# Ledger of designs, part 75: designed miniproteins, single chains, continued (2)

Each design is a single chain, and the fold is of that chain. pLDDT is the mean over its residues in the fold that is shown.

## One batch from the design tools (miniprotein)

Design m6759
Fold by ESMFold2-Fast:
Structure m6759 (fold): chain A 61 residues (1-61)
Amino acid sequence: SAALRELARELLEEEDRRGVRLALEGKPVTQEEVIERVARRLSELTGLSLEEARRLVREIL
């Protein structure tokens, strides 16, 4: 749904900002770690299965 995609985009933007900060500190995160973190949070907030949440996150990337 549009609402789920919007939430996923917001969560991805939060993780992108975190990733930039960590990279500047010499602690870069992998794209796979970002996907997992966003998917877990999306699943917790919406009740989507972790598998469905991962699929949605990958579709937005």
Scores: mean pLDDT 85

Design m6760
Fold by ESMFold2-Fast:
Structure m6760 (fold): chain A 60 residues (1-60)
Amino acid sequence: SMVEEEAIRYVIEKYGLSEEEAREVVEQARALGKVLGVEEGSKEFRALVDFLASAEAKYR
């Protein structure tokens, strides 16, 4: 989806992750968002993406 591709680009640009790493982060955020009832493209979804991307970048 357009929201997914936007989130992937955001993670690459902000955190310097590879496209593969960014896709994994966004997939994890989508899975968590589905369990928590968080809508894609919401502020809460962006917070999940930021949390997971920060962890990935720190422990890379």
Scores: mean pLDDT 82

Design m6761
Fold by ESMFold2-Fast:
Structure m6761 (fold): chain A 103 residues (1-103)
Amino acid sequence: SNLEKANEILKESEKGLKEAEETRQRAVDIAKQHPELAPQAQEAIDLATEAERKFKEGMDLAKEAIKNPSKADELINKATELVEEGKRLLEEAQFRIDAIEGA
């Protein structure tokens, strides 16, 4: 059902938002501890921040889909795309942080 899909998107968005916030904080900590790596850490901060934005937008659309069943299909499709974009940005941020920590 659309309600089940919206609830799944909401759970995925909440998880993604938490992971993006943790990833952003990890990059901030790297920049503080290793000022020479600050430019590389900033790239990861920017990616994680954009991922947070995508997950928040996905959550808002999923919540609207629950409140507005007549628009649920359109809202669910848009929320799904935003969550997928958020996951991609988060994976790139994590990859960049892992590369910095591996150096």
Scores: mean pLDDT 90

Design m6762
Fold by ESMFold2-Fast:
Structure m6762 (fold): chain A 69 residues (1-69)
Amino acid sequence: MTFDEAYNEGLRLYNEGKYSEALPYYGLAVAMNPKDADAWYNLGLALKETGRDEEAIKAFNRALKLDPN
């Protein structure tokens, strides 16, 4: 699975409200490209929707550090 495949599948599942199912795909995406701010941000959104608030904050902080604008 490529970064684009993992990220797009995570995004598709998130848009369908399948937040828990999106998590492993976003997790794979950030593992494959740890400098992609959008992937970290969307991982944070899925973590927040699943009640994993502390992990969501860490993911959002990583996204902000990579792209502060």
Scores: mean pLDDT 88

Design m6763
Fold by ESMFold2-Fast:
Structure m6763 (fold): chain A 65 residues (1-65)
Amino acid sequence: AEAELRRVAAELDRLARELEAHAADPERQRALMERIGVLLDRQAALAHELGWVPSAEPVEVEPPA
């Protein structure tokens, strides 16, 4: 459900902040990165269950300068 997607997004945000807080702790960062990966997979699965997203149509891209 969408509530689950929102919960996963909130958890991902929390873990990202913990990564910043524990920048000096490589083992902690490794564990946090692993957990983030699992949540990203779950987020993708939940998004698919809620419905497909249409493929991007040709869109105008501003050239440099």
Scores: mean pLDDT 70

Design m6764
Fold by ESMFold2-Fast:
Structure m6764 (fold): chain A 116 residues (1-116)
Amino acid sequence: MSPLEQLKNFLQEHLPEEMVEPLLKATLLLLDKLNVPLSEETVKDLKDSINLVLSYRSELPHETQIALILQLFYERLLLEKNNLPESLFSKKVVEILENPDNIHPLVKQIVEEALK
């Protein structure tokens, strides 16, 4: 199964239908902007980000959940690209989940484009 098929199947299984297409579109746009390939590693990172938001912030509106998922994914990709320690990401996870309004401008732009 390709990474794209793995991602689509996971989104369809775990998310409401109305979140699937926007999150898929936002993910592909973010990866393109960062020049990061869609791989088994990036799919795993996105799945982990989805599971965190669904576990801790499922009460938020769907658009806010998409933004938080993408913000967590963005921070994870930056950490991996810059070879930063995982301990820094653990701290950022808590900060992101507790502050849903504090979304990076690039992430906000991508989410807004994906919701069109």
Scores: mean pLDDT 85

Design m6765
Fold by ESMFold2-Fast:
Structure m6765 (fold): chain A 81 residues (1-81)
Amino acid sequence: EKEKLEKEIKELEKKIEELEKKLEELKKEIEKLRAELKKATDKERILKLIGEILRLIGDIIELEREIEKLKKKIEELKEKL
């Protein structure tokens, strides 16, 4: 039972690492879009860039929520050890 819990914790920790890597990539993408937004003078381009940034912010919020849920699950499993 203890070995099974330890394995489950390790799998969840690996999942968190994968999601944190995705968060890093999304944050880099937002930085690129913010730089493009600073250079943009066309209204249509500005609106598209804002829309894309907002979409990525939404994706980040969802990933952060998923990571927090997994961290809570790990804490619950560690209490059983």
Scores: mean pLDDT 85

Design m6766
Fold by ESMFold2-Fast:
Structure m6766 (fold): chain A 66 residues (1-66)
Amino acid sequence: MVFEITYHGSVAGFIGLVLRLIGDPDLEVEIIGERTLRVTFHGSEEKREALIEELKADPRVEVKEL
């Protein structure tokens, strides 16, 4: 599954998000813009749902499922 993530916060917050995502072995992370990431997910459906809920809980994070 592929997600596009846009971050609307500080540079430090964006770096923290990138490090969080890169640290997940089920995720492939590509920086496609200054504040935009493409994330490919290779894990379970349960983990996918939990990840999307975690990301959408942050008002600075916009998630688009592709």
Scores: mean pLDDT 82

Design m6767
Fold by ESMFold2-Fast:
Structure m6767 (fold): chain A 64 residues (1-64)
Amino acid sequence: MSKEELIEKAEELGLKGAGLIARGDSAGAAQVFREAAKLYEEAGDKEGAKKAYRGAEMAESGVG
């Protein structure tokens, strides 16, 4: 994947994670946010990765 494609995919996963949080699927959201963080890391976007990892931690601490 190009850097742009990795970031676009990570952004899509971030939106999916937010949707899962809205439904109360904390475990699913955490997994999706971690996947987004890995894509941001591969793209070299450290700030994007940091935000995605924070999203995963927040999801893990909330169970609805």
Scores: mean pLDDT 80

Design m6768
Fold by ESMFold2-Fast:
Structure m6768 (fold): chain A 74 residues (1-74)
Amino acid sequence: MSPEEQLKLLAEIVENVLRGKMSAEEGKEKVRELLEKGIISEEQAKKVLEILDLIEQGRYEEAYRKFKELVDSM
């Protein structure tokens, strides 16, 4: 899977949680599955899990900042 495809997949998980199509817990499960399968790196998984934790806490400004940092790092 290309880095662009990895980012798109991670972005889709975050967007689905923000839109209420899945819970933050479900999003975290998807991220962990991707890490276990070797589809994403430990660094990418850690950043996305932090974003999902912030969303769950209602800390949307920090979540958006961290997501932008993830996108900008690619």
Scores: mean pLDDT 79

Design m6769
Fold by ESMFold2-Fast:
Structure m6769 (fold): chain A 95 residues (1-95)
Amino acid sequence: AYSNLGLVLSNLGKYDEAIEAYKKALELDPNDAEALANLLHALALKKGDAETLKFALEKRKELSELIKLHGPESPEVQALKKELKDKIEELEAKN
C-alpha cells in the first residue's frame, strides 16, 4: 500500500518521496486518517519546524488512542481528520 511505502521512505529520510506516497494513499482512500497523520508528520520533518513537529506527534498519539477507544469511523476520529486536513493545507499554503 502507498501508506506503507510512505512510512519506509520517511524512515530513510526521503521526505519528498514519502509525502508523494502518502498523497497517493489519500487519493485512493480519502478517509485514511493514519495516512493524513503520517503526511503531516513527513511535512513537519521536511520543514524542520519544531512547533509543527510537536503538533504532528501529539496528533498521531491522539489518533491512535481515538481509534483504540472509538474505532476508525467514529465521530471523534472524523473530527481529528478535519483538524489534520486543515493543518496540512495551512503548511502547504506557507510553502
Scores: mean pLDDT 80

Design m6770
Fold by ESMFold2-Fast:
Structure m6770 (fold): chain A 50 residues (1-50)
Amino acid sequence: MDLGLTKEQLRKLAKEIGLPIPYDKLDPSKSFFEMGGNGGTLLILQQSLV
């Protein structure tokens, strides 16, 4: 399973919501939340991105 996103695109998305995920921890085959997101970032993501 993959998001159709590159590591670079995931990094840009994380930066936009204020979550500093290092490139080494990005994995396009994992969900954003599994890479470093949590309950707090879920709320930010929902409000910031739609």
Scores: mean pLDDT 57

Design m6771
Fold by ESMFold2-Fast:
Structure m6771 (fold): chain A 65 residues (1-65)
Amino acid sequence: AAPFQVDMSDPEAAALAEEGRRLIEEGRELLRTAKTPEEVAQGVGLVLRGIGLLTDAVLLQRRKG
């Protein structure tokens, strides 16, 4: 199973998960093509932000029961 499984029927958690996955993908693409330390830092920042949103989505659903 995926580590960040989110019930898509919860619109709040679904929105956080979708944005998180988008940021991780964008960050990974940037890291794959990065040529400067600044681009690497930006890519890492996007991935970390995306992971944070996915974590928030999972925690939100756990709080709801």
Scores: mean pLDDT 77

Design m6772
Fold by ESMFold2-Fast:
Structure m6772 (fold): chain A 66 residues (1-66)
Amino acid sequence: ADAAAYAARGLELLTQGRYEEAVAEFRRALDLDPRYEQAAKALALALSRLGRVDEAQAVGARMRAL
């Protein structure tokens, strides 16, 4: 599996309101491609939907550090 496949699954889960599962898929995408900006933005969005705002901010900080 490649980073794009995990990101695609995450987006599908996000549209279904399955935010925790979407977070897991986007994290897998970023484990394979840490510079995958689209996956990082989608992860931050999913975390925000869950009210996990500190984690969403951490994703942004990590992308700025790369």
Scores: mean pLDDT 83

Design m6773
Fold by ESMFold2-Fast:
Structure m6773 (fold): chain A 60 residues (1-60)
Amino acid sequence: DEKIKKAIKEIEEEGEVLGVPKEEVEELIEKLKSGEISPLEALTPLAVKALVEAVRKVFP
């Protein structure tokens, strides 16, 4: 699906910008490809992972 391909690219790019580990981004992409989650549902886990990484950088 073209929408899923665009969502995957966007999540990959945003995950890199936000400093989310590549393995976490790949997990979300796999769930999108399998149809386990929708693109909108993937945004919440990505935001949470980005917040966790931000906290880890400030409080080592």
Scores: mean pLDDT 70

Design m6774
Fold by ESMFold2-Fast:
Structure m6774 (fold): chain A 65 residues (1-65)
Amino acid sequence: MEELREEARRHLEEGKKALENGDYKTAVEHYGRAVALLQRVEGFDSPEAREAMKLLEEALKKYEE
């Protein structure tokens, strides 16, 4: 359980770094993995999963622009 939360946290951090560097594809990939992990561990409707989803949507918007 906690190991999966830490894995999700790592993906959120790597996604943020990729986003800051303009690597939107890599940001989407990392945020997507974080979403999947947090939905499984915390539940689809959890604040953690919702925040990760929001970050993924923002990265996707940048990637599609």
Scores: mean pLDDT 80

Design m6775
Fold by ESMFold2-Fast:
Structure m6775 (fold): chain A 57 residues (1-57)
Amino acid sequence: MERREVELMDPRGRRYRVTTTLTEGGVLEWTELNGVAGASAVRAAEGFTAEVEEVAA
């Protein structure tokens, strides 16, 4: 498994921490979260999961 951490910002200026874990046996494409600014497309040859948590201001 491979883990990747990305920080995103909401249009309101709120920060979110997104943790993505790659898993075998699947493919997952993730683009963005409800208009969160700075979100990027994520595409993996292997399946992965994403966890999102809001960073306190």
Scores: mean pLDDT 47

Design m6776
Fold by ESMFold2-Fast:
Structure m6776 (fold): chain A 57 residues (1-57)
Amino acid sequence: GPTYREKLLALIGEILRKIGELIDAELNGASQEELDKLREEIEKKLKEMDELEKKYG
């Protein structure tokens, strides 16, 4: 299965992609509801990264 490093890099990639989606949404005048949803998705991935560190740290 994937190593700690492979899982961490995948999560970082997902977080960066979601941040890009948030920036694009803000620049294109997305609704507050959509912006909040994107922020929540980023927060979920950050929590997954914390749990991954806790499991393998």
Scores: mean pLDDT 85

Design m6777
Fold by ESMFold2-Fast:
Order: C-alpha cells, then sequence, then structure tokens
Structure m6777 (fold): chain A 63 residues (1-63)
C-alpha cells in the first residue's frame, strides 16, 4: 500500500538523518557553535519528514 511505502521511506530518511547527526557531533566536537548550527539544520529536516515542529524534535533529542 502507498501508506506502507511512505512509512518505510520516512523511516529510511530518519535513519540517514540520525547517522548525519552522529557524524556532525563527532566532526565538530571541538566547535560547539558550528555543531549546533548543523544539528539545527538536521532537526529542521527531521521535522519536515515527520510533519512536526522543530521544537518537538529538539525535545526528543534532549538538545
Amino acid sequence: SNARKEALEKAKKIEELHAEMARVTRDHADNPEERQRRLDELYEEIAKVLGISVEEVRARHAA
């Protein structure tokens, strides 16, 4: 079904975005400002994929 396909595509995209968050955290460990800027961009992408607010995404990630 289309709903199942959409759910799988969203799940895959979220996995990819979480992997990028881990990479950003490692690559910018010594630069908090750049790390936060890049994480905010990824939170916006997650919010768009899930159809929720960026504030809700931040709350879920305790950042």
Scores: mean pLDDT 81

Design m6778
Fold by ESMFold2-Fast:
Structure m6778 (fold): chain A 91 residues (1-91)
Amino acid sequence: MMTPLERLIEALESILKFIEHLKEEGVPDDFIKKVAQKALDMLLARVDADPSVPEEVRAGLRQLHAEVPTLSVDELIEKLRELLEKVREIA
């Protein structure tokens, strides 16, 4: 059975791959950012319901969600990769 952190890793990988795909297809940045923000919002709701997820991981997700409107798509992809790597180190 996957741990909450393993599920979070899979969810972040899926979000990252989907955003990269939308960018490759030439989807407008504003639409990609809206999709990313909604995906992160749903992920935050799931993570906040699970007390076994470390606070540093929750804080990282909240920070990224808040920053999405201010980031370029390239910066968003980079920050998603950074968060994913951090979660992998903790898992």
Scores: mean pLDDT 82

Design m6779
Fold by ESMFold2-Fast:
Structure m6779 (fold): chain A 76 residues (1-76)
Amino acid sequence: MEEELEKVREEFEKLLEELKKSDLSAQEVGEKANKFVLENLGPLAKQASPEQQPLVLELLGEFREKILKLLEEKGG
């Protein structure tokens, strides 16, 4: 689980850097970032044991904060 979460974090960071450099609107950036979270963290959250759930929730919180910051940078 921890290894899968770390890989998702790395892929998310790459996505955020691409979105930051893109000419996409704040809405399009939000849609792409949210889709990534649903497609990559969703399955892990469903598979996570009670002991692993806090790790998934912590990473979800990190992603939420980073998305909000990026949306502010894009004029959100």
Scores: mean pLDDT 80

Design m6780
Fold by ESMFold2-Fast:
Structure m6780 (fold): chain A 87 residues (1-87)
Amino acid sequence: MSETQRRLIEAARRLIKEKGVENTTTREIAEEAGVSVRTLYRHFPSKDELIDAAFDAAIDEFLADPSTSEEMKALVSAVKATVERGK
C-alpha cells in the first residue's frame, strides 16, 4: 500500500492493455513506473503477484465506473467474491 506499488500497478495495466500479459516484462513495467527493477521486486517478489494486483485494480476501477452496466458489475463482483471465499 505505497505510492510505488500504485505506480507499478498502473504501469502494468497500461502495458497489458497495449500488448498483453505474455509480451509485458517486469523491466518494462519498472521503466513505465519510473523505478528500478530491484525496487519492483522489493514490492512484488514475482511477475505473477504484480499481474494479479494489476488485474484486481482493473476490476475495481471497472466496477467503480458508472458507465459500466449493472449486470456486468454484479457478475464481476460475484466471481471475485467466490474466488476469495472458495479457496
Scores: mean pLDDT 74

Design m6782
Fold by ESMFold2-Fast:
Structure m6782 (fold): chain A 56 residues (1-56)
Amino acid sequence: SAEEELRAALERGRAARDGALATAAGVALKYLQEGIISAEEALEFVRRGEAAQRAS
């Protein structure tokens, strides 16, 4: 599920000490659970952050 993918991304960010990934995943998960954004939007937000980090 999207929540499981977001939790996995949050734990991955924390384990890697990647504050940007951890923050992005945490914010996306919070907004998804509050119904502010869709699952697709939450996953895309995190995916864009990870892609930008890899490009750097």
Scores: mean pLDDT 77

Design m6783
Fold by ESMFold2-Fast:
Structure m6783 (fold): chain A 57 residues (1-57)
Amino acid sequence: GAVLRAAAHDLGISEEELRRIVEEEKTPEALAKALEEASGVKLSPEQAANLREALLK
């Protein structure tokens, strides 16, 4: 939805890439690391968990 598009744009990655990372990475720590590797943007595990929750609802 709109949240996925906005987050992907802010991170400088595709919506498809962001969705894939969120679906594959099951812990907040792994999600934060994968997002940093893909985007170059450092996120805390808490920020990564909050992003996942926003994308799933």
Scores: mean pLDDT 81

Design m6784
Fold by ESMFold2-Fast:
Structure m6784 (fold): chain A 73 residues (1-73)
Amino acid sequence: MPSPAELFERLVELQKEVDELLSVAKDPEAIKLLEEARELLHEAYRALLAGDRQRAQELIDKAEELIKKAKEL
């Protein structure tokens, strides 16, 4: 299980990547996937604050998959 610090670092990196991709995204489908990823990262942040590291990791992993799909468009 990753430490809370490692999960926060990963979350911050992915939030930055989503913000950067949204600033240049032109495809509506890519924008939708990135907005969904952003929402999942917000939920992951709430899970980390609640001490639920497993839920936070699952949400972060799902967000990363959506970001990857958006990049393929």
Scores: mean pLDDT 85

Design m6785
Fold by ESMFold2-Fast:
Structure m6785 (fold): chain A 56 residues (1-56)
Amino acid sequence: SKELAQEVLAEAEAKAKELLEQARRSKSEKEREEKRELARLLLELARLNTLPAFLE
């Protein structure tokens, strides 16, 4: 449903923000890069996976 898709997107945005905060506090460049990449992928996957629900 469209409502569920909106909820999934909101949750993904919240989790991505948490990952970016963890990256900011990390002392390791590798960990910072990994967490930023995870946040980016999470948002991209959430957008792609919710598109069909908005059309249903």
Scores: mean pLDDT 78

Design m6786
Fold by ESMFold2-Fast:
Structure m6786 (fold): chain A 65 residues (1-65)
Amino acid sequence: GPLPALDPAEVAAVLRVGKFILDKVSDDFSPLTDEQVEEVRKFVDELGLSPAVRAAVDRMLAAYR
């Protein structure tokens, strides 16, 4: 199928980003603040993830806005 192949390092980085986002979401799952969204975006940028993975992270961030 036309699915992208992810290497294990990218998978590990995505899981790390997911945990970072969950740590920023409040205990009641309130929407992320603008500052928290910027922190996540900086973290993702530092990881150097592929454009497809970065797009997936952006969609996750939008779900918590």
Scores: mean pLDDT 67

Design m6787
Fold by ESMFold2-Fast:
Structure m6787 (fold): chain A 80 residues (1-80)
Amino acid sequence: MKEILDKLREKLKKTPGVSDEAADEIVKEVEGFAESLRRGDWVSAEKHGEKLKKLLDEYPEAKPYVEEALSEIVREMERE
């Protein structure tokens, strides 16, 4: 998890149109969403997912990197 999130943060900070602050907020919401899903806390997962959707609507350049990171997180969770 942490390695995937750290790599996502690095990629986002290098992405044109994404500020360091926006990158940190996106990573925070990805982490919150993933941890909520892992715990079976669907209410918290929905809240983090909604915030993440709004951030990706504002920073569409981040979408492919976030989708890749979420895919990697899901694969890691399936192996646990």
Scores: mean pLDDT 81

Design m6788
Fold by ESMFold2-Fast:
Structure m6788 (fold): chain A 66 residues (1-66)
Amino acid sequence: MDKELDLTAEQAIADGDAVTVAQIALAYVKRGKFEKAIEYARKALEIDPDNPLARKALQLAEEGLK
């Protein structure tokens, strides 16, 4: 499952699809994998800094590490 999410995220990054990358970051948050969620949320923000899903994923992932 993680490998499938990682492959989907890498493809979305290559395609410049910030929404899909942000959704994958949220999926990692829901699974308690906050370090991976931060990684993908940051990549989504590199593609689209104004993406609200990416911002929320980053916020939730950072909160989960506390």
Scores: mean pLDDT 81

Design m6790
Fold by ESMFold2-Fast:
Structure m6790 (fold): chain A 94 residues (1-94)
Amino acid sequence: MEKLEEAKRLAEEALEKARTEYPDPELIELAEEVLRLAEEAEREPGLEQKLRAIGLILRAIGLEFDAELEGNEAGREIARLIKEAAMLVLEAIE
């Protein structure tokens, strides 16, 4: 599968999990931002989209770390999916 299609799939999975298993507004917002970025990158990839992907990866790492410290496995899994999706967006934009 193309990296952007996989990124959208992972972001949608993260969003569904956030809504159904652990409705954290910050995780929902971040998943929606990654999905939007993946859609934008399909049409017009560029330096701005790369920088946004890096920012989203860093935010997801922070949320994954916070969830791990709290013993929140659902939040950790959601943050990991968001991170993986953002990394795939970054890899797709060469």
Scores: mean pLDDT 84

Design m6791
Fold by ESMFold2-Fast:
Structure m6791 (fold): chain A 88 residues (1-88)
Amino acid sequence: MSEELKKLEELAEKIIKILFKYEEDPVKAIGRALDVLGIVEDARLTGDIEGALRRLLDLVKELLKEIKDPEARKELEEIIKELEELLK
């Protein structure tokens, strides 16, 4: 497994944990978690890690608009910075 794919999987796991901890709507949490898992699976099947990182970044930016908890927002902002660094 590539190092970049491993990092994508680690970031995806962090996002899913934030969703289940801080998203008050369980249907939204499950739906967003499935979106994250789909991005990772597509990266595994296609090898398009850069495209997956960009899709994950867009998803996390949308979560920042939806999630109001300041601790969750801080963790999501840290993930955004890490995703942007990986895309350089």
Scores: mean pLDDT 83

Design m6792
Fold by ESMFold2-Fast:
Structure m6792 (fold): chain A 66 residues (1-66)
Amino acid sequence: GPELLKLIGEAYSLADEAEAKGQTEAARKVRELIEKAVQSYNEGKYDEAIKLAKEAVEVAREALAA
């Protein structure tokens, strides 16, 4: 849905910012969570997909706040 696409877009943007700042492990973890969110969505697990996408955004924001 639109909410999932918005969260995935935000998470990718934040992961790119984290990588640019040298936080490569955080960026990698965020991208893995996005991939899991997309897989869950394709399997019809919509609530799990949104949860994983939100976790990706949270991980990226925590890394950038450090």
Scores: mean pLDDT 86

Design m6793
Fold by ESMFold2-Fast:
Structure m6793 (fold): chain A 57 residues (1-57)
Amino acid sequence: MEEERLERRLEEAADLAAKNHNFTPEQKEKILEAIRRAVEAVRRGEDGVGGVTFKAP
């Protein structure tokens, strides 16, 4: 439930950021891919994916 809400919000934020910063479609897809990977890691109770540590500011 929470992970689905988070994923949706992050996708919306990525779309807004892409419009504000004139991202290319390829850059936007890379960001969405990273978001989906991060959401999957959080869903499993992990803070890293493939050896990459994800920390909030």
Scores: mean pLDDT 65

Design m6794
Fold by ESMFold2-Fast:
Structure m6794 (fold): chain A 80 residues (1-80)
Amino acid sequence: SEKEKLLELLEEFEKELEELRKQLQNAPQSVKQQAQARFQRRLLARLLGVPVGVISSLSEEERQRLAEEVEKRLLEILAE
């Protein structure tokens, strides 16, 4: 089902994020922020089925709107 596939994808990203947090625990705040931004772009790209370069080419405002639309759609799928 769509919901099961989404939950599997989210579990994979949660594991990647946990590993990233462990690797960066002693890194400067700026490095942590950059890593978080890159992670979010990769997540958006995978959820939308587009290359990460497409997400990176968008303005900050366009990325924010897209993230909000993706979040809304994910909540709809998870509510099933």
Scores: mean pLDDT 77

Design m6795
Fold by ESMFold2-Fast:
Structure m6795 (fold): chain A 76 residues (1-76)
Amino acid sequence: DYEKGLEYLQNEDYEKAIEYFTKAAEKGDARAYLLLGVAYIKMKKYDEAIEWARKALDLGYPSARAVLELAEKLKK
């Protein structure tokens, strides 16, 4: 399901990418938290992007800080 999310993200189908990354995150795939943040930024849903990036940081993914900062900057 994570791999399907990546496929949809590459094809700019952000709605389906979010669907599959959400399924991966619910199954405990912490990598999906970061990519949910990215997909929500692409959809211009910055509040959701911030929420998922913060969750990824809490799980120990330092790269999520860049996603968080980008979403906060774009929200303004």
Scores: mean pLDDT 81

Design m6796
Fold by ESMFold2-Fast:
Structure m6796 (fold): chain A 56 residues (1-56)
Amino acid sequence: MDEELEAALRELRAMTREESDPVKQRIIALVKKWMDEGKTPEEIARRVRAVRERLA
């Protein structure tokens, strides 16, 4: 229900430990934007995964 979205967002929060990396900041900003737009947790997780794939 909310466990998987919490885990996905927790992974992103772990990236904020050292936010001098602009790539990490970009992903965090996107997640906040999607949450503000009312995206579902599943959709946010999917989009985050797609962004990570592009950065890899």
Scores: mean pLDDT 69

